# Ledger of designs, part 42: designed miniproteins, single chains

Each design is a single chain, and the fold is of that chain. pLDDT is the mean over its residues in the fold that is shown.

## One batch from the design tools (miniprotein)

Design m1439
Fold by ESMFold2-Fast:
Order: structure tokens, then sequence, then C-alpha cells
Structure m1439 (fold): chain A 68 residues (1-68)
């Protein structure tokens, strides 16, 4: 389902994004967000679902950046 693909993308990319942000690697962060978006679309998720997932990933990155 669309929701299942979104959840799987979120769980896959979240730990890598957390590590990239903590390492100060904003280039890697941007690459991971782009890869999450592209993978979601390739797996057949709707654009609405992939945008929601990448927004959630970006919000988690922003929370960590705000604490640095």
Amino acid sequence: SDEQIGDEIYEKYLPEIVEAVKAGDLGKLNQLIREAYQEGLRRGASRETVLRVVTRLQNEADKILDQL
C-alpha cells in the first residue's frame, strides 16, 4: 500500500539522515532526502505520500540541527 511504502522509506532513511546531520554533512543530508523521494516514486507511492515522508525526514533533521 501507499502508506506501507511511505513507512518503509521513513524507517530506512531516518537513521542515515540522523548520522549525516550529527556529522555536519549537509551534502549527504540533501542526497538522502533526494534518494528517499526517488525511491518512493520508483516503488509506486503517490507524490503526496513521498512528499509527506520527505517532509517528516526533513523535520527530524531540522530538530537535530536546532540542538547543535
Scores: mean pLDDT 87

Design m1440
Fold by ESMFold2-Fast:
Structure m1440 (fold): chain A 83 residues (1-83)
Amino acid sequence: MKEKAEELLKIATDPSKELLERVKAAKELLESKDEYARKLLLENVEKILKTLGGSGRDILKDLALASKDEEIKKKVLEELEKL
């Protein structure tokens, strides 16, 4: 699981990847029930949002609002407000 989470973060933060690949990786990381993936997402929310651009940020915002993880929801929304 740790290796998968790290690969998803690498894809989500790689500007050479297509936007849809980055969005999909960020979504899988956000929807992961793995504690390591959750920690990795929380530590890298700003970088992910900056790499995704406008359309990707809108998708991630909707996913965060649907999340049952209040810490992830709060962190994503706070970082979006700063952009």
Scores: mean pLDDT 78

Design m1441
Fold by ESMFold2-Fast:
Structure m1441 (fold): chain A 89 residues (1-89)
Amino acid sequence: SDIDKGRYFAKLGIEHGTRYLQTGNEEDRKKMEKYFEEASRHYLRAAERGDREAALRLYWMGLSDVGAGNFERSRELIEAAERLGVRPP
């Protein structure tokens, strides 16, 4: 399912991100970015089909992107989550 694929790619992104923090290796940063992009695409498809868990995960990914300075992706992910009824508390 799209939510399972989203979780899978998010896990790969975290693994490569952890390596990047330890080594500074640019290939791990690129793989992290690629896998988080794939995760967001799968979560977006699941959310568009009404999966609230996927919408919530997109919201948190969007907030993380704000902190990292990735404003364009942040905007896309937060707007997608809001369309599915996820709002700030």
Scores: mean pLDDT 75

Design m1442
Fold by ESMFold2-Fast:
Structure m1442 (fold): chain A 92 residues (1-92)
Amino acid sequence: DSELRKIANEIMLEETKGKSEAQKLAAEVAAEEVLKGVLEGNLDKEELVKKAVEAAKKELEELGASEEEIKEAVKVAEKTARKVAEALLKAV
């Protein structure tokens, strides 16, 4: 298995500890989107974070999450995406 995937998963699990189902889903989507971006050769941290947050928000909207749930979940997605991007970009 990829070492980058292991790093992304470890950060995502720590950031989702004690969080709601929506926050956990947002963090999972964000971590996977950042990992995908890095593996595709995107080395821009801010672009990786922006794309990850947009993907997490879209997934929650498609599932019918409330505006309040989306707002709180997006905060977790951004924090998770930023930590994953920083760690992965140092590892490549």
Scores: mean pLDDT 86

Design m1443
Fold by ESMFold2-Fast:
Structure m1443 (fold): chain A 94 residues (1-94)
Amino acid sequence: SPLDEIRELVEEMGRELELNRDNLEKMKEIFERGVEELRELAETLPEEVRERILELLDKATKEVNEAKTSEEFLRVFYLFASELYEVIDEARRR
């Protein structure tokens, strides 16, 4: 399902970010690529769920671009991931 694919993609992003935590610019590239894929998956979802996910993606993109350290980047990412998982879990229960 698209919701399962979104969850799996975010988990994969987290793994790749941790492996590249010594390179902030590479972390930004990983995140930007993942966001593009997440946007494509979100387009397959009902409008209400899609809009919530797109808002979270826009917020996270702004916040990671302001991150000056890998630690700040990972904090933003994990908060984004937790908020996204809540949206997915709510959508799955409906």
Scores: mean pLDDT 88

Design m1444
Fold by ESMFold2-Fast:
Structure m1444 (fold): chain A 74 residues (1-74)
Amino acid sequence: MAPDYEALAKLSREQLLTYVAELDRASNEEEFQKAVAAAEYLVRQGDDRVRPQLERAARSANERGAAAARELLA
Protein backbone atom coordinates (compact mmCIF):
# COMPACT_ATOMS: atom_id res chain seq x y z
CA MET A 1 0.00 0.00 0.00
CA ALA A 2 1.38 3.41 -1.00
CA PRO A 3 1.88 5.80 1.96
CA ASP A 4 -0.16 8.99 2.17
CA TYR A 5 2.80 11.38 1.85
CA GLU A 6 0.55 14.46 1.78
CA ALA A 7 -0.97 13.62 5.18
CA LEU A 8 2.46 12.70 6.61
CA ALA A 9 3.98 16.00 5.40
CA LYS A 10 1.47 17.86 7.62
CA LEU A 11 2.81 16.11 10.75
CA SER A 12 5.86 17.32 12.68
CA ARG A 13 8.99 15.17 12.56
CA GLU A 14 8.49 14.47 16.28
CA GLN A 15 5.01 13.07 15.56
CA LEU A 16 6.40 10.97 12.69
CA LEU A 17 9.11 9.58 14.99
CA THR A 18 6.38 8.71 17.53
CA TYR A 19 4.62 6.63 14.85
CA VAL A 20 7.93 4.90 13.95
CA ALA A 21 8.37 3.97 17.64
CA GLU A 22 5.15 1.90 17.32
CA LEU A 23 6.56 -0.21 14.43
CA ASP A 24 7.58 -3.09 16.76
CA ARG A 25 4.56 -2.58 19.09
CA ALA A 26 1.64 -2.16 16.68
CA SER A 27 -1.21 -4.52 17.60
CA ASN A 28 -3.44 -3.69 14.61
CA GLU A 29 -3.06 -3.12 10.87
CA GLU A 30 -3.80 0.63 10.94
CA GLU A 31 -1.08 1.42 13.51
CA PHE A 32 1.41 -0.81 11.67
CA GLN A 33 0.72 0.88 8.31
CA LYS A 34 1.07 4.35 9.89
CA ALA A 35 4.42 3.34 11.43
CA VAL A 36 5.71 1.95 8.10
CA ALA A 37 4.53 5.03 6.18
CA ALA A 38 6.11 7.42 8.71
CA ALA A 39 9.42 5.50 8.64
CA GLU A 40 9.51 5.39 4.82
CA TYR A 41 8.74 9.13 4.66
CA LEU A 42 11.52 10.03 7.13
CA VAL A 43 14.04 7.77 5.33
CA ARG A 44 13.19 9.46 2.01
CA GLN A 45 13.59 12.91 3.65
CA GLY A 46 17.07 11.90 4.89
CA ASP A 47 16.21 12.28 8.58
CA ASP A 48 19.01 10.46 10.46
CA ARG A 49 16.96 10.27 13.68
CA VAL A 50 14.82 7.47 12.19
CA ARG A 51 17.79 5.10 11.73
CA PRO A 52 18.32 4.23 15.44
CA GLN A 53 14.58 3.50 15.82
CA LEU A 54 14.61 1.20 12.76
CA GLU A 55 17.72 -0.59 14.09
CA ARG A 56 15.91 -1.19 17.41
CA ALA A 57 12.75 -2.43 15.63
CA ALA A 58 14.85 -4.76 13.40
CA ARG A 59 16.05 -6.52 16.57
CA SER A 60 12.61 -6.75 18.22
CA ALA A 61 10.57 -9.91 18.88
CA ASN A 62 7.77 -8.53 16.67
CA GLU A 63 8.55 -10.45 13.45
CA ARG A 64 6.43 -8.23 11.18
CA GLY A 65 7.86 -4.98 12.57
CA ALA A 66 11.41 -6.35 12.47
CA ALA A 67 11.01 -7.46 8.83
CA ALA A 68 9.68 -4.02 7.80
CA ALA A 69 12.52 -2.26 9.66
CA ARG A 70 15.18 -4.46 7.97
CA GLU A 71 13.67 -3.71 4.53
CA LEU A 72 13.69 0.06 5.24
CA LEU A 73 17.37 -0.14 6.37
CA ALA A 74 18.39 -1.95 3.14
Scores: mean pLDDT 75

Design m1445
Fold by ESMFold2-Fast:
Structure m1445 (fold): chain A 95 residues (1-95)
Amino acid sequence: MSVEELAKQVVEIFETAKAEGLQIAKSIEAIAGSPLTEELALEVLQSLPAEELQEIETLLQKGSSEDHLTLLKKFRNALLEHDINSALDAIKKVV
């Protein structure tokens, strides 16, 4: 699967979780500071090593509600790490 296709699928799973009122979706939006977009999902996924991308793809392929929840938890952790790295890069530009 392409990383662009994976980003689209992650956003679709996120929107389903958000519609269901799941706390993981609220957590992801809080970290993102905005609605999760395919562009942001793509940036986060592109920052991941191939092994972690393969794990997310495997969870997507399994297709159960539990696998999708695990996928969103992995994505949330990746998003948080990406947000921290972006903040550190911004500080380096000022210092």
Scores: mean pLDDT 77

Design m1446
Fold by ESMFold2-Fast:
Structure m1446 (fold): chain A 93 residues (1-93)
Amino acid sequence: SARLEELLSKLSPESRELFEELRERLEMNDEESILLLESLLKYGEFVETLLRDMLRTLEEADEEEKERLRRMLREGDVTAGGVLRLERAVRRV
């Protein structure tokens, strides 16, 4: 997709690698990837941090949590990874 390549070219090399890993793990199609990238790019220097938070959340995620994360990201909630990690931390106390 020409639009996907255009958006990916706006990421740093590190953020691009993180986004490609996130896309693979959540099995995101091009359409979902474009919508997420358009939301993420509004956050500029925080894009890498948000992507790392999402990936960290996925390391312990079951299929139900993966689907929930995917849904939140589709709705433009780029903080979903941090929110889910905080929810897990509270449940461990």
Scores: mean pLDDT 77

Design m1447
Fold by ESMFold2-Fast:
Structure m1447 (fold): chain A 83 residues (1-83)
Amino acid sequence: SVKEEMEKAIKEAIESGEITEEEAKERLEILELLEEIRPELKPEEQEEFSKLSEELRSLPLSEQIKKTKEWIEEFKKKKEEEE
């Protein structure tokens, strides 16, 4: 359901011209990637991501996509470093 709602929001953003089709595809890929790592997120990491999402809400969707991608990359790097 959440994924479906996010997909609808992405389509609306494309139609409104807020993001390009390229950015929309990247956003969907990020959502899929985020679903994969979600079971591995600690409560503190979930809270951190939630705070980031709240801060990014006022920014253009393109910036939200960029920052979310950066956060996911940092999360993966941190996980590798801690192992």
Scores: mean pLDDT 72

Design m1448
Fold by ESMFold2-Fast:
Order: sequence, then structure tokens, then C-alpha cells
Structure m1448 (fold): chain A 105 residues (1-105)
Amino acid sequence: SPVEIILEHVDRLIALIQQFAEQETDRQARRALILVEASATAHRMHISILSKTQSTDEVKQKALKVVDKLLADVRALAKKYNVPQAYLDAIEQAIQELKETVKQV
């Protein structure tokens, strides 16, 4: 279903952030990545719950708002905690792929 495809891409984004957090040796940058992971996980749970009671279009609208918020959160935390640019580029790419997936399903 469209919702299952959206959730699969959110799960891939969470896994990517978790991998970078585990590889990060700077304590503050690692904490920033963990906060983004926690935020993405909370939004994933909310989208899953909404999918049981809301229409596919409402779930897609919610997912697009989540994408924009996650992108803003990633950029804000990156500036504060010196997250490596390579991690930021990969996470932003995954967020953009999620956004395009939501638009296509």
C-alpha cells in the first residue's frame, strides 16, 4: 500500500541515522544524531497510527509536514553540534527521497 511504502522509507532513514550515530566519536554530534533518530521514530509511530484511522491523502499530507520538520531539525542540530558534512548530505538525500516517494504514491 502507499502507507507501507512511506513507512519503509521512514524506516530506512531511521536506520541510516542510527548507523551514523553509532559511528560518530564526537559526543555532542552523536547526541544530535540520536535526537534526530528519536524524532524520526516518534513521527514514524504517529504516521503508522494515523494510517489506521485517516485516509491515504491525510497520511501523505502528514508525512510531507514530517519531512519538512525533520529537514529543519537536521539543519539546526548540524549547525550547533558540528555533525560531519558527509552524514548531513546522506541524511538530507534520504529525506528528499522520502519526500519524492510520498508525492509519487
Scores: mean pLDDT 85

Design m1449
Fold by ESMFold2-Fast:
Structure m1449 (fold): chain A 90 residues (1-90)
Amino acid sequence: MKVVDFLMKELNLSREELMATLELSEAELRQLEPLEIEDLSLERLKEILGEERAKRLLFALVGAIEGISIVAAEKKYGTAEKALEYIKSQ
């Protein structure tokens, strides 16, 4: 399942709203569009977004999977590494 498509569907956001929420440029969003959730790597996300926005994206994905806010996901998992481990376990 594509990361961008999943986030838009589960968070009920348009493409433009997703870009605003995650502070993405059009170019960064285009680099994320081909990525499958099962193929996510922290290294690849950091390459595209840098550490802080990669972390935000991972907490957004966890929040979408669990039906909780990004803030609640960050509080629950704490780190990008733990968030990614949870995502890959699904």
Scores: mean pLDDT 84

Design m1450
Fold by ESMFold2-Fast:
Structure m1450 (fold): chain A 82 residues (1-82)
Amino acid sequence: MSLFEKLEAGEVTEEEYRKLLGEEAKEIKEKGLHKDVREMMRKLGELFSVPQEELDKALESDEELEKLFEEIEERLAKVLEK
């Protein structure tokens, strides 16, 4: 179960989710994964439950990558709404 799925299910609070995302971001930076776009996308897919097919499609073009990030932001905003 991804971190985002746990947030959607109410198993973690918004504050806990933000803290855990910060910890994951630090780990990604420490391991140098941010220098490999594919590894970053894999980790984002794990955190946000993005299917592998959508990740592969996003890496095909900048436009699809932007759409994927917008979708993730919209999903997150919807979950964090009242």
Scores: mean pLDDT 66

Design m1451
Fold by ESMFold2-Fast:
Order: structure tokens, then sequence, then C-alpha cells
Structure m1451 (fold): chain A 80 residues (1-80)
């Protein structure tokens, strides 16, 4: 295993945690530029997959809230 992969997982997990906290705080992710929204969604997706595979389950309520927010943001970006 490469140290880079370990660092990537840790960074992605931190990004996921922060993004979930921001969504729960009511931040409007759709106000972000489309490229930032896509990058955030990609990082969060990677973090969720890595965490699920390693631990078996994440807090599904928090994961769902973040995913729903990301989908809303992606729909807005696609409409632009």
Amino acid sequence: AAAAREAEIAAAEATTREAVARVRAGEDLEALPPEELLALAEATGRALLAKIEREGVLDVEEARAFIEAQLAALRAALAA
C-alpha cells in the first residue's frame, strides 16, 4: 500500500466529515461553482466508498443528507 493512498483516504474522510457538517448547518452547496461541486462530490464519494469498505457502514442519515445535497447541486450545475 502506498503512503499516498493512505493520505488520500484520510483527506477524503476529512472532506466528507466537513461537507456533511456544512450541509447539516444549512450551507447552500449549489451556490458553489460547478467545478468545485463536482470535485467535492468526487472526493466525498471516494471517502464514503473507502470508509464503507473498511468499516462496513457509515452513519447512513448523514451520508444520505450529504448525497441529496450533492445531487441537488449537480442538477443545478447541469441546468446552467
Scores: mean pLDDT 62

Design m1452
Fold by ESMFold2-Fast:
Structure m1452 (fold): chain A 77 residues (1-77)
Amino acid sequence: SQELRQRIQELLAQVRAQLAEVQAIADEGAERTRQIYQQASQTGNPTQATGAAIRGIGDMVDEVLKALAALRQQRLS
């Protein structure tokens, strides 16, 4: 049906937009983690650098999960 086709196209557009948002959050988190690691490695404290990087990645994952949860709420109405 044309109605079903339109609904599928709308859902695909929403999924594409959400994936772009998740990608942007992931890219930002990766860059932040990279900067923390590089700065700490120059100070001669690699153990502290690793801890900070793990925490930064965890924060990024939480942001991605929050964005996914928001999209799911919109889809379930």
Scores: mean pLDDT 70

Design m1453
Fold by ESMFold2-Fast:
Structure m1453 (fold): chain A 76 residues (1-76)
Amino acid sequence: SQKEEEIKRLEYEISLLENTIKRLDDAIAKYQAELAAETDPEKQAHLQRLIDAYNDMKAELEKELEELRTKLNSLK
């Protein structure tokens, strides 16, 4: 019972992280396209900072996702 509840919680948390990472991927792709079309240096710098921040956030979430997947696999 408790083990089954822990598995369900981990699967739910993994699903939320996967969804968040996908949204970050979509945002990064959008800002990369905007940056490629942008000619204003100040706006280019702003877009690059946003892309860098989202890539950093994505890397941290991907690390957390791998840790949760490893934990889930250890319970199965």
Scores: mean pLDDT 89

Design m1454
Fold by ESMFold2-Fast:
Parts: structure tokens; sequence; C-alpha cells
Structure m1454 (fold): chain A 93 residues (1-93)
């Protein structure tokens, strides 16, 4: 499997791709990938700071996706991902 640092680098690249993307289908695919990568980081990392970094990037990605979305399903997914990231961050303190 990829190292946690490699997974965090992938999240950062997805965020930069998302900023430039205008196709809602591709925005949804980027959001789905970001959720999956964040879940992998949370499952394998023992480092609280790395988990916090990943959750902050996911929060930023989900907020950007929300701002760019007009599709109801994608809007709900982006809201859900944002709220989940905030909740997980609060639990980590």
Amino acid sequence: GSSVDDLILQLKKLKEELKKETDEKKIGEILDQAIEITDKILAISTDKEKKIEALNILKEISMIALEKSTDKKLILKAIGATLRAIGELLDLE
C-alpha cells in the first residue's frame, strides 16, 4: 500500500485538479476519490497530525465541490463529506 505521505500528496493534487474542473461528473469523481483516500489514511495512520491534515484537505475539497455543484445528489454528498470531516476533526482535538 501507499505510505500516508503519498496519500496526503494525492489529496493535495486532487484539490488542485478540483479548483480547475468545471464538469460536475468529474467533480463528483474527484470528491469520491478524496473520500476514499481520506478513509485509507484514517484506517492506516497512527499519526494524529497526519489524520488532521488529511481531514482538513477533505473539508477543503468538499467545500470547493459544493460551491461548484448544481446537481442535488452531488450537493448532498459534498455537504455530507464536509460535515463528516468537521466531526472527525472535533473528535481528534
Scores: mean pLDDT 89

Design m1455
Fold by ESMFold2-Fast:
Structure m1455 (fold): chain A 122 residues (1-122)
Amino acid sequence: MLPEIPSAEEAAAMDLDGLLELLETLKEVIDKALEALKEGKIEEAVELFRHIHDMMLAIGVALESLGLGEEFRELLLKGSKKGQEVYDDESLSDVEKQIKLLELLREMVEEITARVREVKAA
């Protein structure tokens, strides 16, 4: 079952604990999308990709509201550069490219999670 996605209003009102819970849930959804791709369940993977996209939008709103928006933008720029390198790799199949892109997204979510935990500890 896919987790509920917070509204923009709910995301903007989110505290650090709520954001950490949403980030952990996003990692679980990314892991399910990776499993679906590796098992050839393309329709399930596409549905999970849409859900991941909507969760990332909510996380972006929460990060901006909490004053972490600049760090999120820097991570997105870094991820975009790495994603372009994956897209340009002619040795990879389309499925292998999607797997690597999700793995890069997973790493970015871990970096965001670590930064949020650091802010909470301060």
Scores: mean pLDDT 83

Design m1456
Fold by ESMFold2-Fast:
Structure m1456 (fold): chain A 80 residues (1-80)
Amino acid sequence: EEEKKKLEEKIKEYRAKMNELDTKWQSYLDEAQRLETKAKEDPENAESYRKEAQSLRDKAKQYEIEYLKALFEMNLLESK
């Protein structure tokens, strides 16, 4: 009972962390999309905006990886 309760609290912590990571991941993707729009509207600076957008997508990918890692760890705990 006590060990199961501690496991459930740990799973709850993972879910909270995943929600935080998901929020950051989506935020960076939204900003990257905004920069892509700016690149289309400002052809003179398009290359600069696209490079910045790619940097933000790389950051978003890092948060996605952390999210999936947390999901995997949580699933391992739930399978116990």
Scores: mean pLDDT 83

Design m1457
Fold by ESMFold2-Fast:
Structure m1457 (fold): chain A 68 residues (1-68)
Amino acid sequence: MKEEIEKEVELALLRMQAAIAKRYSKTPEDKEEVARLYEEMARLAEKNGDTKTAESFREEAEKLRQEA
């Protein structure tokens, strides 16, 4: 239970950071930073067994890099 709770909290915090950063990202450097956050969230989602969420995060990272 402790490990699962800690991973869920980490993922939730990263989701909030990425959402805020994405909303205000306007430079290529900002978009690359947000893409990195989405990739980190994807890795955490995979560790939690949530492959669907991990795939969604990777897609968002790719979109951001294409815009950068």
Scores: mean pLDDT 75

Design m1458
Fold by ESMFold2-Fast:
Structure m1458 (fold): chain A 61 residues (1-61)
Amino acid sequence: SKVDQILLEALGVRNIYGDSAAKEKLVELAKEYGVSLQEIRDRALELGLDDLARLVDELLG
């Protein structure tokens, strides 16, 4: 799915460049693919990507 692709890309960015770069990538890809940050967060939790879910929660406030 688009959401899974966003999460895989963001995970790769986080592993190399850290949390701030991953947050920027999450926002960019959410906008590009027309996916809400809430959908990305919910999917991250389903997949056990708790660190990425935390980053999305920080973006949501």
Scores: mean pLDDT 88

Design m1459
Fold by ESMFold2-Fast:
Structure m1459 (fold): chain A 65 residues (1-65)
Amino acid sequence: MEEALKELEELLGKPLSALYEFAEKYNLPGSVVQKVYQKLGLDAPDIITEEDLKIAKEILEEYAK
């Protein structure tokens, strides 16, 4: 999990497809990715930002409990 969170930071500036590939690599359910976008609002980000990574980390930590 901690390694996954560090690799998530490397997705900064990558397109949305990179976030789905990350989820597939770590066997994360699509619902985790959907929850990230839900917190960001109705419009999903086209490019992964630092705020997106922060939100994703919080959701991944909740999932890993």
Scores: mean pLDDT 66

Design m1460
Fold by ESMFold2-Fast:
Structure m1460 (fold): chain A 93 residues (1-93)
Amino acid sequence: SLREELRARLEEMEKRVDALLQEVKALAKQGRLSTEQLLSALLAIMSASASVFVARRALDNPTVSDEKKLAIAEAAEADVRRMEAHFQALKQR
């Protein structure tokens, strides 16, 4: 079902956000990130996390159409990809 597909996609997004947060914390402890790089990475993580949270709430809301649920989930996946791309670029600085 669409609900089961979107639930699996959201669980994957949540894992990706958590994995990046753990990597950022590890790099910060190793002194491999400046304060500015750390703040930049955390802001990207917070933004992606918020989008995933909104998508989770939309999935569980019976007043939101399936078309809208899909669109919100796709937007959240795009935000997770942007978070990952931002962090990769940050590590090259």
Scores: mean pLDDT 89

Design m1461
Fold by ESMFold2-Fast:
Structure m1461 (fold): chain A 103 residues (1-103)
Amino acid sequence: SLKKQAEELYKKGIEALNKGDYESAIKYFTQSAELAEKAGDNHLAGMSYMGLGDAYYKMGDYEKAIKSYDKSVEYFEKSSPTNPMSSVAAAVSLLEKKKIEEK
């Protein structure tokens, strides 16, 4: 299933991010987001774009980080009526975006 593949890629993205392998994290989160979008999983797409934003932020690519956080917020807002955790995740993405904009 596309959702299961997206979830596994998301987990690989988090593992890469935690190890400081930001290039691999970007690849995995990008693939996870694309599959989550195809599956219609707005919450997973939001989480994947948030991870992508975090990876770009760690690499110093602030423009791509901001764009990724914006996509994350968009998907979490679409998910919020059916998933309460999406509202919290949207707030986290907005805070990370704000940290970049205030530099």
Scores: mean pLDDT 83

Design m1462
Fold by ESMFold2-Fast:
Structure m1462 (fold): chain A 69 residues (1-69)
Amino acid sequence: SSTAEKVEKLKEKAYPLAKKLIEQGVKVSDAAKKLREEFKEEAKKLGLTESQLDIAIAEAIYDAQKELA
């Protein structure tokens, strides 16, 4: 699988937690920190960098914000 496919897969896994945190009124910066801690190990197993994990998290939060708007 390409790196882009791995980032997309990680985003999909992060989305339910991102949605829950944003729905509960958690600040974006705090939600990002919690998601980074939760998915750091899985990102490493997929061979993703910290920057690629941060992209997946940012996209999950963005998608959650759009759905809840």
Scores: mean pLDDT 87

Design m1463
Fold by ESMFold2-Fast:
Structure m1463 (fold): chain A 74 residues (1-74)
Amino acid sequence: MEIDELARKVAEEAIKRHPIPEELRDQAFKEAYDAARLVAEEAKKNGLSREQIEKLARDTAEAVVENLLAEYER
């Protein structure tokens, strides 16, 4: 799986799992995508397995979306 494709998939899934306001969806996607991609690239360089890379990317995307939502609700 391409790192870019993985990052896009986990970012889209994270947004679908959270009640993100429509006006924040583009920002949430971009931040989750960028973070997931960076984490996946570093994990790949460190020799982690495909399954470990996918888990880290997914967990990172969800954490980014949750943090953004928490900041918006302040």
Scores: mean pLDDT 82

Design m1464
Fold by ESMFold2-Fast:
Structure m1464 (fold): chain A 117 residues (1-117)
Amino acid sequence: AREEGEEAARRAGEAGEKGGPKGARGGAEGAGEGSRRAEEAAETPKQAFWAGSGAGVGGVAAGSGYASGTKESAALGSENGALAAMNGGLAGGGEGGERGGALAAEGLAEGAERGAE
């Protein structure tokens, strides 16, 4: 689960680098979907709260990368956004938290990849 979240973060960063601001914008949009998936996978209210919070911070980070207007900022914002989504889920604890973090990071990565195309 943690390794899956780290792989999603790497994919988000690569998409931000390839698509520049378009990739980062897609990542910010994907963070919302990732948050929804993570909340649906949550086994406890604590896991749902932390997964949603991490995905929210991740969306802001990706959006900031977009707003900065460079491919380097887009890559860093997208990667850091996915890592924030993953770490937020992990703060919820247990396997549900780890899974929620991975799902939130995956949503951001999928959005960034779609934006980069």
Scores: mean pLDDT 80

Design m1465
Fold by ESMFold2-Fast:
Structure m1465 (fold): chain A 96 residues (1-96)
Amino acid sequence: MEEVKKFLEELEKLSDEVIEYIRKGDIEKAREKAIKIAELLGYTKEEIEKIKNSTPIQIEMFAGVVHLTVAVIKALERSGRYDKEDEIEFVKKLLK
């Protein structure tokens, strides 16, 4: 569970950073942070290349979906029924 918490906190932090960089007009730094999210989620090189060529609004939408997904999972207060691997795998499947 501790590793799941760290994974979710990292995704939340990176998604917040993407949104903040978009807001500041620093699209290249926003893109860099979005690529880090994609790498954490196990995206392929092909999928990461699509992020490199995506528009600012597409990057913001991606970060928004990540942020919302993390918030929903935290709000659901999953009991000890799910292990850390199941939660990480679920997030990866949801965000692909």
Scores: mean pLDDT 76

Design m1466
Fold by ESMFold2-Fast:
Structure m1466 (fold): chain A 70 residues (1-70)
Amino acid sequence: SIEELRAKIDKLREEYKKQMDELETKINDAIAAGNEEERQKIFKEMAELTKKYYDEISKLIDEIVALEKA
């Protein structure tokens, strides 16, 4: 149902925000410590997480649009 798909989107947004907030704290700590290797690692993790999030949201939105076609 559309309601189930919207609930999945909301859950993904909450999980994405939480994970990004945690990674942002870690990358800021790495920058403050001058740890370039850790900074690069976390930046890559943030980029991969963002790509997965947007890919999954896009698929769910497409499913909602398909269900709304009358």
Scores: mean pLDDT 86

Design m1467
Fold by ESMFold2-Fast:
Structure m1467 (fold): chain A 77 residues (1-77)
Amino acid sequence: MKEELQEFAKYVLKIEKELGEDIIKKIAEDLGISAATLRRILKKAAEGEELSEEEKKILEEIYEKYGEDIKRMAEEL
């Protein structure tokens, strides 16, 4: 997995933990997937586990749409 996608997954999980906002649920709703599915993908990515082609595409789409905003939020923590 690309290091940037792994760090992105870590940022999303950090924001949810520190701010108490369910940011994962909001992103999942925008993409039409379940929050549980997205949380699983983010956890696998953050731990450096291999993603399936479908999981990788989902993570890359999220990174393209939200990557800059998520990074900014994480850097302000």
Scores: mean pLDDT 79

Design m1468
Fold by ESMFold2-Fast:
Structure m1468 (fold): chain A 116 residues (1-116)
Amino acid sequence: MKEEIREIAREAGLSDLLADYLAERFKDKTPEEARAIVRAVRAVMDTLSRLPPEQIEGEITLDAFLEAVEKAYELVRQGKEEEARKAIRDIFEKSGATLSDEAIDALVEAVRAGVA
């Protein structure tokens, strides 16, 4: 499954380094969950790249990014979108990044699109 996750990440257009990181982090997931999480990661990356710089203060680490996406995916899948917004905010604030409410909403929407 680790190699399958790497292939899924590459097919989604993610870098080889990120594909390797995702394969190690999500090696215990089912192939279906791995595909959904990889789609969510890609959607969130695309959303972050399109946000105005002023909506993000501080640095988003790769670990905080993946933790936020994984937690948001779990909560969105359960229909707990408000809890997903809070989880994303709390995870990024702990890592030293502050996002606007508009940015948080855009990230939750990106995760929802990845789950569907």
Scores: mean pLDDT 79

Design m1469
Fold by ESMFold2-Fast:
Parts: C-alpha cells; sequence; structure tokens
Structure m1469 (fold): chain A 95 residues (1-95)
C-alpha cells in the first residue's frame, strides 16, 4: 500500500506536468488520499516521507516546465510548513 501511494502520487504529478484535464488528475489524487487515510494510523512516518519525496518531485518538474508562480508557491509552502509541522506533532506523541 505505501508503494501504491508513491506510484499514484508520481502518476498524478506526471499528469499535471503533461497538462492533462484537472478531473483526471483529481481522480488519481482522490485514490491516493483514500490510501493515505487508511495508512495514516499505522505508517505515519513512512507516509510523510513518501509525501515529502513526491512533493519535491512535483516542485522540480513544475520549475522545469515553467509553471505558474502561484502553483509553485503553494507546493513550496506545503513542503516547507506542512510536512515539518506534521512530523513535529508525530514526534510529540512519542513518549
Amino acid sequence: MLEEVRELLLEAIDLIIKGEPLERIEEVLERARELVDALREEHPEELLEILADAGRYLLEKLKEKGEDEEVIKEVEDMLKNGIPKAKEKLEERKK
């Protein structure tokens, strides 16, 4: 399942870079989200690592393509603030 999340996220990124319709991209992302929700309790650390890697891959591809600054900024903000914050909360839960 963790490997499936990675594959789906990379697939969604490739679709975004190719300029595929938003509906198609959202379908793949929704499937990834369902798996993320299922894995969140059992494998939270591994899941965060996969999300971080996928986000960096997306950011790299968006910059290479010359995508809109707003989209790039949202991805950068997610990577800079979202994932570290989630890791901090997870670490605080460990006794």
Scores: mean pLDDT 71

Design m1470
Fold by ESMFold2-Fast:
Structure m1470 (fold): chain A 79 residues (1-79)
Amino acid sequence: EEEERKKLLEKIRNWIREYMKAARDGPEKAREVAKKIADEFEKLGYSELAKLARDWAEGNVEAGKELFVKLEKIIRELE
């Protein structure tokens, strides 16, 4: 439904904001946000995005960059 798309879009926007804030506080905080994002993606059935978030939480910086590029693309597609 249209409401579910709006809720997903809002969640993705909030994850990006939370990441940007955590990244300024340091790598430990950014990893905590990455773990939270991975759990949320797993619950939503986005296993590929969940894997990227887990890899990033384990210290793979390139996985984190790829994740956020894909999230921005999803936002644009849902708008």
Scores: mean pLDDT 75

Design m1471
Fold by ESMFold2-Fast:
Structure m1471 (fold): chain A 65 residues (1-65)
Amino acid sequence: VTKEVAAQIRLIAEGIELGVPVKITVENNKITAKVDASEEDLERLKKRAEEIGKYTGLEIVVERE
């Protein structure tokens, strides 16, 4: 499993847990997750993305769609 695949799985899992669909785009070492969520859920996703980024060395961005 590549770092990119692992990061995507983790982000999708967090979205499922929060009950919000996450749209993911991957380019090179950058992963962009677009989500329509509350500020609280958006911040939770951003914190998760920071953790994944530190672990994998990937740039992970969470954006409101």
Scores: mean pLDDT 78

Design m1472
Fold by ESMFold2-Fast:
Structure m1472 (fold): chain A 68 residues (1-68)
Amino acid sequence: MKVYSKEELEREIDASMVILTIAVAKTTGASEEEVIALGKKTAKKLGLDLEGESVEELMEKAAELAKV
């Protein structure tokens, strides 16, 4: 099994929080632009470099960061 460092685990948790934030915003009926803005803002606050012009692209990139 893959052993994670504390830094890798924290990055995985932070990326998962971005994914969860996007999913909740989509479920509450926010527009795609609002979801993208909220996702990017959350990622920036957590120190993650996250780029994307669509919700799907942001979720994909956040999922990649969550996979250590």
Scores: mean pLDDT 74

